# Designed miniproteins, single chains, continued (3): the designs that were tried, part 100

Each design is a single chain, and the fold is of that chain. pLDDT is the mean over its residues in the fold that is shown.

## One batch from the design tools (miniprotein)

Design m11468
Fold by ESMFold2-Fast:
Structure m11468 (fold): chain A 68 residues (1-68)
Amino acid sequence: MVAKGEIEASYDEEAGLWVAVATAKEAGLKVEARAPTPLEAIERARRKLEEEAKKKGVEVEFPPLSPP
């Protein structure tokens, strides 16, 4: 099974951190990560989602970064 991964990042002003939520709806997976920068939060959330997907035998595909 291959699931499409989605990542949404938002800034939490109270914590002073970026919060990234990575979701693979087709696999019923959702993880959250926090970091000082949006890119780092996204990377952490992606790694967590990929790890959870491996436990369930699911492959997650994320869209490539926007072209330059």
Scores: mean pLDDT 76

Design m11469
Fold by ESMFold2-Fast:
Structure m11469 (fold): chain A 64 residues (1-64)
Amino acid sequence: SLDEAVEVAKEMLRQGERAKKSSPEEMFKVGEKAREAARKYPLQRDGLLAISDEVFEEGKKLES
């Protein structure tokens, strides 16, 4: 449902913010979860993919 998709997107955003304060490894894990959520919740696909891309890029910067 749309309501479920919105709640998942909010949860992924919260997990991403927590991972950014932890480690690149945790950021990559959240990125993968957001990618999987985007497949399951197409109504929030663009938002979930944006969250995924942001945490992957931040993790890569910290490993550089």
Scores: mean pLDDT 83

Design m11470
Fold by ESMFold2-Fast:
Structure m11470 (fold): chain A 80 residues (1-80)
Amino acid sequence: SAAFERLKAAIAAGDAEAAVAALSELTGKDLSFLLGDFEAALADPAVRARLLAAKSPEEIIRILVDFGVDRALELMKEAV
């Protein structure tokens, strides 16, 4: 998926805005409310490394939830 490749590239670049845009496209939902959470996650090198190792959008969502972005799971359960 082109959107998933853009998501991985955004995570590698530490670009939270691009990462949120790509994940919104992949889920079909406006996830702009997660921008601050993505900024915090991408600022943590350990979280960023785990996100870069992910092989699916669903795995990225699980990693975010594991690192305290509970609202990602609540609002995206129907998208995965």
Scores: mean pLDDT 75

Design m11471
Fold by ESMFold2-Fast:
Structure m11471 (fold): chain A 88 residues (1-88)
Amino acid sequence: MIEEIERLLRELERLDRRAALEVGSTEGLAQIALRVFSPEEAAELIRKLKEETLEWARKNLSPEVYEVVERALRLIEEYFLEELKKRS
């Protein structure tokens, strides 16, 4: 999981640096949320961050780059929600 997320982030860095920063920021904020919020609050924030980043990407990126962003964000959400289950 983490290795696939890292590969997709490197692909985004090559394709569009803004997309890489936005996805990387979402991952970083999700990691912080796991440490500071309750599991319920963290899960809600992670879903909201994903939705906001996808909406930004839809408006600002080509369809090709958008597909990579969507895949990366799905894996990020899946990973962090599984981590929350282990802590609940």
Scores: mean pLDDT 83

Design m11472
Fold by ESMFold2-Fast:
Structure m11472 (fold): chain A 68 residues (1-68)
Amino acid sequence: SSELEEIIERLRNATSEEEILEELRRGQKLLDEMRKAGTPEEEILAAERRLLEAYILAADRIAAKKAA
């Protein structure tokens, strides 16, 4: 999904916790829409895993920046 790629890219470029939370909300909305559309569960789980990985990396990056 191009929307998932956009959310992941925005997470990579996030500079604040507020930006991360906004992209998490967008990601959750996307996952909900995929479920309503009847997307295979394996594809939804793969998208969720990618979103969570991008979130963890973004959160770690911002925490490291605050510690510097």
Scores: mean pLDDT 85

Design m11473
Fold by ESMFold2-Fast:
Structure m11473 (fold): chain A 76 residues (1-76)
Amino acid sequence: SGLEELAKKLKSLTPAQQQQLLQQLRQQYSQQINFESQAIIKKGGYSDAGRQAALQKALELEKKFKEMMEKLKELL
């Protein structure tokens, strides 16, 4: 899976390169959360319900990222 491929890539890198790759991954994921949240807000016509749905989606994605990082640590 993608996580096992990422773990293999990380193992082939120096500690400095690993840190850089993990930082890039976090930045990309944060951008995706922002993009998806803004899309939900826009589709909801900037309503309070839409903003609340966007917040819930952002929290769900943050939880998934944390779970992904914990699994990645187990593979390293």
Scores: mean pLDDT 84

Design m11474
Fold by ESMFold2-Fast:
Structure m11474 (fold): chain A 65 residues (1-65)
Amino acid sequence: SPEERAKEAFEAAKAGNPDRAYELAVQGVRDGDGTVISGALQGAEEAGNPEVIDAVRRGVEEGLR
């Protein structure tokens, strides 16, 4: 569900997992689910991890292709 994916994206980003945050961002964009992107960005902001923020951005770019 979108809620479960958003939570997973938040948790992955907060844990400092850029690879998982990227995968979830790609899937969220392709599914038309902006809550996953929001969750990932919130998690990255809480962690203070720019690598995860960059991973989410790259995932969005890839998902739009």
Scores: mean pLDDT 80

Design m11475
Fold by ESMFold2-Fast:
Structure m11475 (fold): chain A 114 residues (1-114)
Amino acid sequence: MNKEKLTEALGALLKLLEYLREKGAPESVLEELEKRLEELMEELGIERKEVEEEAKKIKSPEEASEKLSRAVNEVIRNGDEKQRKAAIEIGVLEGLMLMWDAILKLEEKIKKKK
């Protein structure tokens, strides 16, 4: 049950990372975020293919954030110490991704006005 929710959260995180790549986020940032995502998958015993399947179900960045928040909250309430710590780290990584998305959107908005 908690493993399924963590897989959903990681899938949403992977989808947000894919959107950042499409928007032209720096490769060094993408590599660091991907490394942290891989480390979480290894620590939780979740296979990348399961995370990728969950990511494929998501159609927008907004849907990804909603799914991630729901799954993280469920794990924080019902998970063990290790699972709760992982859910918090997933939330922090989402925050970093949303910060970069905001920066990229501002740059694109400036570019379109000129």
Scores: mean pLDDT 82

Design m11476
Fold by ESMFold2-Fast:
Structure m11476 (fold): chain A 93 residues (1-93)
Amino acid sequence: SKEREEAVRFSTEGLRKMEKSAEEVIRRAREAGSEVLRRGAEAIRRIELVSRDPELVGRLVRRFARALAYGGPEEVRRVTEELEEEARRIEEE
């Protein structure tokens, strides 16, 4: 539908903005008011503070943003858990 096409366009632009800054992802997650979304944003921030690898951070931000734009609640939860595990792994190394 036309509405779906417009949503995809907005989502694509949102993904580009999120790829540029983890702060934008954190801001949107906080605004959503969901604990799962806030946990995902926190995991990305933890990774950004430790890894200092912009390519890794960019990939993880894109994955989380993609789940927020196109995924359902279960996919967002799964990606959030994956991000938390990645943060823990990086912090342990």
Scores: mean pLDDT 66

Design m11477
Fold by ESMFold2-Fast:
Structure m11477 (fold): chain A 75 residues (1-75)
Amino acid sequence: GMKKLTITVSGVVDAAVARYIAAQMEAAAKAGVEEIVLDLSQATAVSEEAAAILRETAARLEAEGVKVTIRGLRV
């Protein structure tokens, strides 16, 4: 079956947290994951810088053939 990873995040997502999430997404892609779902629906705050990092990482991974879905991103 297709290799899928769901990352669920809660609390405050600042730039440092977003960089950590981005690194986990990139590591998963290198390990052969074909779909990544980043679920931010339980995040209490996401900074503009964090949102930019996550969207840029998703776009880069999609260009590399990984399906990326970000849920609950409101900034």
Scores: mean pLDDT 86

Design m11478
Fold by ESMFold2-Fast:
Structure m11478 (fold): chain A 81 residues (1-81)
Amino acid sequence: GIVTRTEDVVVGGRPLTLRVAEFPDGTVLAQAYDAAGRPVAGFLFNAEGELLGYGSEGLSPEEEEELLERATALARELLAS
Protein backbone atom coordinates (compact mmCIF):
# COMPACT_ATOMS: atom_id res chain seq x y z
CA GLY A 1 0.00 0.00 0.00
CA ILE A 2 0.92 3.68 -0.04
CA VAL A 3 2.58 4.95 3.18
CA THR A 4 2.12 8.67 3.96
CA ARG A 5 3.49 11.19 6.47
CA THR A 6 2.66 14.87 7.09
CA GLU A 7 4.84 17.42 8.92
CA ASP A 8 4.40 21.12 9.64
CA VAL A 9 7.60 23.03 8.82
CA VAL A 10 8.77 26.64 8.98
CA VAL A 11 10.99 27.70 6.08
CA GLY A 12 12.32 31.27 6.01
CA GLY A 13 9.72 32.20 8.65
CA ARG A 14 6.96 30.83 6.35
CA PRO A 15 4.69 28.07 7.74
CA LEU A 16 4.23 25.21 5.26
CA THR A 17 2.75 21.70 5.38
CA LEU A 18 5.02 19.01 3.93
CA ARG A 19 3.38 15.72 2.86
CA VAL A 20 5.32 12.66 1.75
CA ALA A 21 4.02 9.46 0.16
CA GLU A 22 6.00 6.26 -0.40
CA PHE A 23 4.56 4.23 -3.27
CA PRO A 24 4.79 0.40 -3.59
CA ASP A 25 7.64 0.75 -6.15
CA GLY A 26 9.73 2.60 -3.50
CA THR A 27 9.32 6.03 -5.16
CA VAL A 28 8.71 8.90 -2.69
CA LEU A 29 6.82 12.08 -3.57
CA ALA A 30 7.08 15.06 -1.18
CA GLN A 31 4.83 18.10 -1.70
CA ALA A 32 4.80 21.39 0.24
CA TYR A 33 1.63 23.44 0.70
CA ASP A 34 1.06 26.97 1.99
CA ALA A 35 -1.49 27.96 4.67
CA ALA A 36 -4.21 28.19 1.97
CA GLY A 37 -3.49 24.60 0.83
CA ARG A 38 -1.81 25.69 -2.43
CA PRO A 39 1.16 23.60 -3.63
CA VAL A 40 4.43 25.60 -3.54
CA ALA A 41 7.02 22.82 -4.12
CA GLY A 42 7.38 19.18 -5.11
CA PHE A 43 10.26 16.69 -4.82
CA LEU A 44 10.56 13.19 -6.30
CA PHE A 45 12.96 10.63 -4.77
CA ASN A 46 13.93 7.08 -5.73
CA ALA A 47 13.91 4.11 -3.29
CA GLU A 48 17.49 5.02 -2.22
CA GLY A 49 16.51 8.58 -1.22
CA GLU A 50 18.16 10.20 -4.25
CA LEU A 51 16.46 13.26 -5.75
CA LEU A 52 15.07 12.59 -9.26
CA GLY A 53 13.15 15.82 -9.81
CA TYR A 54 12.36 19.09 -8.08
CA GLY A 55 10.23 22.20 -8.64
CA SER A 56 9.16 25.21 -6.60
CA GLU A 57 7.25 28.45 -7.15
CA GLY A 58 7.39 31.71 -5.23
CA LEU A 59 10.23 30.70 -2.88
CA SER A 60 13.55 32.51 -2.40
CA PRO A 61 16.75 30.50 -3.11
CA GLU A 62 17.37 30.18 0.67
CA GLU A 63 13.79 28.98 1.35
CA GLU A 64 14.08 26.52 -1.58
CA GLU A 65 17.35 25.06 -0.19
CA GLU A 66 15.97 24.77 3.37
CA LEU A 67 12.77 23.11 2.13
CA LEU A 68 14.75 20.64 -0.02
CA GLU A 69 16.85 19.68 3.04
CA ARG A 70 13.67 19.12 5.09
CA ALA A 71 11.97 17.12 2.30
CA THR A 72 15.09 14.97 1.83
CA ALA A 73 15.31 14.21 5.57
CA LEU A 74 11.60 13.29 5.78
CA ALA A 75 11.74 11.12 2.63
CA ARG A 76 14.78 9.22 3.96
CA GLU A 77 13.10 8.77 7.37
CA LEU A 78 10.02 7.29 5.65
CA LEU A 79 12.17 4.96 3.48
CA ALA A 80 14.03 3.73 6.62
CA SER A 81 10.72 2.77 8.34
Scores: mean pLDDT 81

Design m11479
Fold by ESMFold2-Fast:
Structure m11479 (fold): chain A 76 residues (1-76)
Amino acid sequence: AAAEVLEGMAAVARLAADYLESQGRDGSEFRELAERLAAGDASAIPELLELLAEEGLLSKEEAEETLAIARELIAA
């Protein structure tokens, strides 16, 4: 469960990077988060969700809900 959540979050970070680059924006911070998540760094999850909200890709409410779900899935 935890490894799958981290892998899923890494995929989200890569998609965000690809999207930003398609818009002529820098995706490097999302790529760094994807690498950390793929390496098993769960502390990158709240950082990813915060950055997604800052870049306007999620609302703050969506980011908070996603973080709660991710934490439950990791704990299961």
Scores: mean pLDDT 84

Design m11480
Fold by ESMFold2-Fast:
Structure m11480 (fold): chain A 95 residues (1-95)
Amino acid sequence: AKDQEFALKEGKALAAYLKEKPSISPEAIYNFLKKSFPQIDNKDPEEVQRLRFLLEGMKEELPEITEDDIEAILNEPSVEARAKRLASILKKALK
């Protein structure tokens, strides 16, 4: 689907940007997720699937991100908890 392909490409681009600018803050990641996935807290299936493809795109550029990491992020109960887990995973992957 177009939205899934776009999310995958966006994830790849974001991960590539983070590799060149590793000082991006966890707060910036939270703000990005909150703005880009406004219905994610309502467990909207389309938003959850779109986030999954974004994270898979990030994994292609940052191979230290595992499928278990992606599942853990998607299973967090809130966008705040998802952002914290993603920030922790990215900090480890960019190290």
Scores: mean pLDDT 74

Design m11481
Fold by ESMFold2-Fast:
Structure m11481 (fold): chain A 93 residues (1-93)
Amino acid sequence: DARAALLAAHEAEVAAALEKLLSAKSLEERTELLIQLVKDILAAAKAAGDAEWEENSKALLETFAPEALKEKLPVDVALGEALIEHLLREAGL
């Protein structure tokens, strides 16, 4: 049941983050919002005690966020959606 609670919290955070991503005017702003979304998901996973979500969120943050920031990799809504979808699939949700 922790997964159901996490999914409900995640859906609210995802909706808010998507609104911000859609209104973002620069690649830097979008990258920052994506990193914040992953951090928020990780925090929610820790609070819910879902080790799978926590571990997958950490792996994505470690792999994606530093590389994206360092290389200033272009990000868009599709990349944001793919990241969210990946986290949901990996968590078995």
Scores: mean pLDDT 57

Design m11482
Fold by ESMFold2-Fast:
Structure m11482 (fold): chain A 83 residues (1-83)
Amino acid sequence: SSLEESARQAAENITAVAQSLGEEGSELAERIAKSVVEALKDDPEVAKFLLQKTKELAEQAGHKKTAEKMRKLLEEVEKELKE
């Protein structure tokens, strides 16, 4: 599978975990997302795709805290790409 397809599956799994654990899920989702972004440090566009997709899925699921954490991580990755 492509890295982008793997990132899409990761985003779906992160969102499912966050939703199943409620408020505690947002903390775990952030930790998982950070570790995956670090693993994708040589593929920052794929990391952005992961974070954007997780944010969108979290918003659709009504899990606003997870969506906000993903938005902040996405801003950090975008800032690093400009530097």
Scores: mean pLDDT 80

Design m11483
Fold by ESMFold2-Fast:
Structure m11483 (fold): chain A 90 residues (1-90)
Amino acid sequence: SGFSKEEQNLLLKMAQSLGAKSLDDPITLTMSDGSELILESASELLTALGGEAAYLNPGKKLSKEEIVDFIVEKTGISKKTAQKLVDMIS
């Protein structure tokens, strides 16, 4: 897998906030335009959320805090958990 046990627990918390039961369960993410994106895993979800945060702010350099706040708003996980997830991919 490549992820530590702590990193897997952080990914699982994010996936569970969107109705997934495990890290490998498919997740449906509703985008800002009302379209649905089906993701095969929690790691794909993290990548998709980062990309969407950047897409919704064209011409802006997003801070880590702005990406964290976006993940919190989309998933409802704690800011501390979202911060650790962003740090994993930075």
Scores: mean pLDDT 72

Design m11484
Fold by ESMFold2-Fast:
Structure m11484 (fold): chain A 60 residues (1-60)
Amino acid sequence: SMATAAAKAARRAELDREFGRETQRVLDEYRSGADPETVARRVQELQRRYDERLAAIDAE
């Protein structure tokens, strides 16, 4: 239904905002001299969680 489609779009937009904020925090840590390997692993984990949550929203 259109109502379901709108709800999914809203949830995707919310996820995108959350992911953007968390990614920016990690990038700020990197710019402040955080360990590159730790930063890389954290970015990879954030991307994995984003992909999982996006797939879950789209599967509904």
Scores: mean pLDDT 84

Design m11485
Fold by ESMFold2-Fast:
Structure m11485 (fold): chain A 58 residues (1-58)
Amino acid sequence: ASSLPFPLTASDEQLQQANKALLLIQAQQAQEAFTNLGDFASAAVAQQRIAYLQQLLA
């Protein structure tokens, strides 16, 4: 599609859940990337963020 669909008008709760899910995916990808780079300190921070977001989604 050449344009974003306007019916992305979700409820505030749906938008918050979508944002949390997106951040969780990004944190998981960041943890893997940092681990592959040997940056275990940044990987640990990403892992803590994953745990926090999982608690918010539970």
Scores: mean pLDDT 74

Design m11486
Fold by ESMFold2-Fast:
Structure m11486 (fold): chain A 84 residues (1-84)
Amino acid sequence: SLLDEILDTAKKLLEKLKNSNGKVSLNDAMTALHEALKKHGLSNEVIEKAMAQLQLLSLMTGEDGELSVDEALDAIKFALERSL
């Protein structure tokens, strides 16, 4: 599915951005989402909506600005499911 293809792209970007402890920042997660959506040719409206959903989720999950790659992917998936 398009969702799975975007998630695979985001995962590859997050793997490049992760630190030595396997962690990424929220800013890294937002960068990965933005680049994945852009690479797959999504409209600016969809990109803006997905980015806003990811920011909202970050306010609800509240931990230290550091995410595992899997946690970041779960957040990205949640944002995409509300935006696609």
Scores: mean pLDDT 82

Design m11487
Fold by ESMFold2-Fast:
Structure m11487 (fold): chain A 90 residues (1-90)
Amino acid sequence: SMAEAEKIRKDTAYNTKLNRALLALREAYLKVNPEDLVGSSSKAALMGARMVKEPEKGTREMAEFVRENLSEEAEEAVREAGRALLERKA
């Protein structure tokens, strides 16, 4: 059905936004902590969990961290994930 196809598109977009944000958080973390390669994925997951727990404040803090240590594109990836989290919570 068209409704089912639309749901799949939305779920795919949501997961893509979250994965891009997690990759950006991991790369930003490694920029600051280059020695902690093994811990980097776990740290990114904790930062992502922070965004889930406090979507507005957590997204702002993580977007700022990523902007300072990586790029404007990475900041936008985190902000897009934050918007997607708020949409699913509403």
Scores: mean pLDDT 83

Design m11488
Fold by ESMFold2-Fast:
Structure m11488 (fold): chain A 94 residues (1-94)
Amino acid sequence: ELEELIAKLTPEQQAAVKRLSDTIAAFADRMAAENLARGDVEKAQRVREAGKRMSLALAKFFYAREKGDTEAFEKYQEEVARAANEMLEAAGIP
């Protein structure tokens, strides 16, 4: 799903989405590792899931922008914000 959406973007957008997705994945992996070290497997899983949702929402956001789909663009902007908040909540609690 993510790979298919990225393939439909411009080369510049593909590079941007990949860089952002890699950054999100690295952050999610680190936060998941910290939660696992504290014995919180559920929070570790939620962080990884939120990271995946954020990456997918970003790809959909860029794709909607490329197509000029304002309604979808606004929807995916909200999905990105929600996933980011989920990651921050999981990261902020010891």
Scores: mean pLDDT 76

Design m11489
Fold by ESMFold2-Fast:
Structure m11489 (fold): chain A 100 residues (1-100)
Amino acid sequence: SDEEKAREVMEELLQKIGEVLRESKSWEEAKLKISEVVVELIRKNKDNPLIVELLEEVGSLAIQMLSLLESNNIPLTEEVKNGIIEKLEAFGKRKLEQLL
């Protein structure tokens, strides 16, 4: 189903963003690798415009959050990484509820 597909793609996006954040040593590295994940998932789902829109919105929020934290000289700690993941999960859940 489209609902199941959208949920699976969102779960994959959030899992990969979490992995990138945990492994990244700088904000620049995290932003680059998250952008690569988003582009890859958009390419895989190019024939589904609703999923593409969802990926673009969540990906855009992720990059905006990372840029805001970097510009305020917030250190890339485990606590900060976990907070980003939790906020993106909450946002993704709200977006899925709007889409479905």
Scores: mean pLDDT 86

Design m11490
Fold by ESMFold2-Fast:
Structure m11490 (fold): chain A 107 residues (1-107)
Amino acid sequence: SVSTEGFSPLGGIKPSKEFQEKALKVAEGYEEGKLDKELLLEVAKGLAEIAIKVGEREGRPELGKLKAEGILAEAKLILGEDPEGKKKELEEIKKKIEELEKKREEE
C-alpha cells in the first residue's frame, strides 16, 4: 500500500517508485499545459508492459494485450496523433475489454 500510493496493485505487480514518479510528472505537466510527449509515451509503454504481464499472470493474456493497446491508443490520442482513428480504436478496445470482463463474472 505505502509503496504504491495512488496506484492499485495489478495482480500483485506493483509499479516501481521511479515509474510512479514519472507518471506523476506527466500528470502534473498535463494539468499545467506543459505536457512532456516523450515522457508520456515512455510511461504509456511501461503501463502497457505491466498490463500484458498482469494478463499473463491471471491467465487472461488477451485481456492484458487489449488493455496495453488501449493505453497506447489513449497516449497517442493525448499527443494528437490521428485523433479520429485513435478515438474509434479506443472505443472498440473498451468494448472488447467489457465483453471479456463480463465473461469472467458470468462464466
Scores: mean pLDDT 71

Design m11491
Fold by ESMFold2-Fast:
Structure m11491 (fold): chain A 72 residues (1-72)
Amino acid sequence: MMSQKEKLLRMIEESLRLLDDPNATEEEIEHHKRGVATLARQIGLDELADKLLNAKTKEEAREVLEELKEAV
């Protein structure tokens, strides 16, 4: 349980950095979003996982990632 939360927190931090990187591709951002959402579902954060996958902008994704970080 703790290891899954730790992995999720690390991926959230990486995704937040990626959103601030002007060289990041849309493909990379979507890949990281899917990874975070998958881990979030595994620990019961399905609502936030759905919200993240439906985020259309980098700012929306950032807000959901911060919510996930607080919920873990």
Scores: mean pLDDT 80

Design m11492
Fold by ESMFold2-Fast:
Structure m11492 (fold): chain A 65 residues (1-65)
Amino acid sequence: MLTKEQGEEVRKFREEVAKEYGLSPEEGAKKYNNPLIPAIAEREGATVLSEEGRKKVQEKILELE
């Protein structure tokens, strides 16, 4: 499990990735063929990441563990 400091680093990194690789809820639903993505994103105010964006965040998490 990530430390609190590593978790904050991942959170900040995800925010930067979301600026470049963020998708609208509708674009995310089309890309991932999942109608739950719009509902979840609207409820939580979350940005859906593209496949490339998700990969970058996952690599950052693996690097810190």
Scores: mean pLDDT 66

Design m11493
Fold by ESMFold2-Fast:
Structure m11493 (fold): chain A 81 residues (1-81)
Amino acid sequence: MEEVKEIARRYEKEGALAFVGSAEEVIAQVEALGESGSAVTTVVAGDTELGKLFVGSVSTSGEKPEDAMRALAEAIRAAAA
């Protein structure tokens, strides 16, 4: 748990957005970010129960944020199942 938070904090220092919590909590935050249409280059999602970290990135010119965030949410959901 603490290791996942520390890695997420490191990514935040480099300009990424980090979400840390249970699989359900981080999936909800990732999906909400995709629906908001925010231009984000890197998103980090840390599952504190499994101690796993997931990283998704969005290109600034070709990839839709909603598609990238949906893929990240599905990867977290699959890993948590």
Scores: mean pLDDT 66

Design m11494
Fold by ESMFold2-Fast:
Structure m11494 (fold): chain A 65 residues (1-65)
Amino acid sequence: MTAEEIVEKARELLSKAKTAEEISEAGREAVRMAEESGLSKEDLERAKQEIDGLGARQANKLGLK
């Protein structure tokens, strides 16, 4: 699985999250997928940064603090 595919799965999971807990769980699952996908260190760090950004965006969309 590529870094781009992992980020797209993360986007899907996070878009379905409706609480801070669900956002945290979706983000953790996406990072787990990235870590298990055999990505290079550079691709893994990039994927983690993008997943973090998606989580922040979803929290903002839901009005969570």
Scores: mean pLDDT 81

Design m11495
Fold by ESMFold2-Fast:
Structure m11495 (fold): chain A 90 residues (1-90)
Amino acid sequence: KLEKILELINERSRQIIADADAQAAAILATSPPAEARKKVRELVVQATAESLRLIGLYIDIKLHLEKGKPFSELGHDEEEIKELEELLKL
């Protein structure tokens, strides 16, 4: 179960990076250099944050399965708990 969740998270992380690269290329082609730099920086920061968030979900699932920690004790909001529960159904 953990292996399937890790594979899915790695796939989603790769997709986020690929989508960010495609958007960065479009921004660089269509925006003035200073504006493009700001937009690309924001995009990279957001993509990195989302990738790290997904890795955090995997760690919390592992803690839940191995140590019985409830997701509510790991600092997640209701939307994140639903996401964690959906990942557990895999």
Scores: mean pLDDT 79

Design m11496
Fold by ESMFold2-Fast:
Structure m11496 (fold): chain A 92 residues (1-92)
Amino acid sequence: MAELAPTDPELKEEFIKAQRELGAAMDAGDVDGVREAADRLVEITKKIPSEADKAIALISVAVGATVARNQGKEDIAAVLEEAGKRISEIMN
C-alpha cells in the first residue's frame, strides 16, 4: 500500500518524515520524540488546504494513540490524543 499523505509535494515530504519519526519514537518508547513528531504533524496540518488531507493527519495520530495504549505506553498515548484534539480544532 502507498503511504497516506497530503497531495502537495512539499507538505507530503514533511508529513512522511514526521510519520517516520513518530513511528521510530513510538518503537523506542521516546516520549519527547513522539511529542516533537506530533507537534510537527499539527503544524503541517495548519498548512494543508484540503479537509481530506487534514483527516489523514488526524487518523495518523489517532491510530498511533490506539497502538500506544494497547502496548501500555500511556504517556505516548496521552501525547498523541492531545495532538489529535489540536488537529480536530484546526479542521473547524
Scores: mean pLDDT 79

Design m11497
Fold by ESMFold2-Fast:
Structure m11497 (fold): chain A 71 residues (1-71)
Amino acid sequence: SMAQQRALTQRVAALAKELEKIKKVASKEQEPTIKEIEKLLDQAMQYISAGDVDKAQELIKKAEELLKKLK
């Protein structure tokens, strides 16, 4: 649904904002994980645009789990 696509888009935007804060203080060791999260969020946005909300949710969840490891 369009409402689900909007909600997922907002979740991606929130995660991207959080990631930008982390990037400002990140160590070299965290760079590969940061790049993986960026790739997951980019792919999630592509699936949202295609209407594949299930795949988008899987990628967002994986990005959230990786982001927790950086905190």
Scores: mean pLDDT 86

Design m11498
Fold by ESMFold2-Fast:
Structure m11498 (fold): chain A 64 residues (1-64)
Amino acid sequence: KPVFRTADGTELRTGEEIVAFAREHGSLVRTEDGNVYTASELSGYLEFEGRSPDGREVVTLTAV
């Protein structure tokens, strides 16, 4: 499965972890490609596609 990574190096590997991160920061996260997603959208990629928006690479997430 893809790995999402925060700016401090924390890895997010489950939809629950992504939702928790996004809720802490106002429910929106930005990927390194500049796109903005809700936690539910990123969780959908992990649960359905088993990949990040950028494929299977590590994707850096930042708070919006």
Scores: mean pLDDT 58

Design m11499
Fold by ESMFold2-Fast:
Structure m11499 (fold): chain A 65 residues (1-65)
Amino acid sequence: SILDEIAELLQKKAGLSKEEAEKLARLFLETGDSNHVGVRLVVEHGVSAEVAEEIAKEMEKIAKK
């Protein structure tokens, strides 16, 4: 599923737990706001802005197809 693909991306690229990755993946799919997820990766999870930006772009690609 798209949820699982985004959660896997978050685990692999941001080092999030499965639970936190699924939580942010659901947030993105509910809102369509990759920037909001990117900000939360930086602020709540200590992810670098560069990595968060790359994840946001990849999430948009996954959600599109």
Scores: mean pLDDT 85

Design m11500
Fold by ESMFold2-Fast:
Structure m11500 (fold): chain A 84 residues (1-84)
Amino acid sequence: MVEELRERLREAARRLAEIAERTRAGELTPAEAAERYRAVLEPLAELALELEKDPEKLAEAERLAEELLGEAVRALVEAVAAQR
């Protein structure tokens, strides 16, 4: 399970990094980037709701999300801010 979660989070991070790159290149507007960002996070939010019934697994998932997604999320926020 933890390995499958890591794979899902890595895939999400890769997709967020691609959105950030396209936003920096001016290929995506901030609004378009936000919409694509929500689409990437929606399956992860659903997974978090399922894990809410198991607090230990939820805590581990949150820790992995911070480690694997934190950098990609920061890159996307910076790319959007740079267009303002």
Scores: mean pLDDT 76

Design m11501
Fold by ESMFold2-Fast:
Structure m11501 (fold): chain A 78 residues (1-78)
Amino acid sequence: SAVEYVKELAKKLGLELDDETAELLAKALDNDKSLIEPVLKFLADEGIHDAKEIKEKLERVDMSLSAEERAKQLMSIP
């Protein structure tokens, strides 16, 4: 599943994600593994390793946008 893909890739990248945060991230990216991979790599590269910080980023995503546009928001720091 996309959620399991998020959890496994996050573990490999050193990101601490609980099940809720992994589910929210997969949902925000429409369960698209091609969008999930670059987003998780971006978070790791920026040093955003904590589930709470990732959840806060997800809460700021505009869910009315496309999954591709939401991925761009997650890979942008305001």
Scores: mean pLDDT 82

Design m11502
Fold by ESMFold2-Fast:
Structure m11502 (fold): chain A 92 residues (1-92)
Amino acid sequence: MKIAVKRYRAEITRHDGEVTVIESTDAAEARARLAEATAELAELIEANEVEAETETSLEVKGDDVTLRARTRFTVAGKEYEIAEEVEGTLVP
């Protein structure tokens, strides 16, 4: 079983309160844009000890699925948040 993704949204909140929003109906485009927007955070995570807390929720209504994930992490004494929402359809 897999999910056919219809829409992806991510909100990246940085330690200074700046928010970057990514929305796409193309999973490959969404992945590329997320990687670009988080490149600095990936470097910080690789170089530093990271404390992360992830909250996930899954809502299923018939064959329609909404997956939400909220990750808060602290790296180099600064807190960041990534809130993601994926809307899709369950396929057999």
Scores: mean pLDDT 77

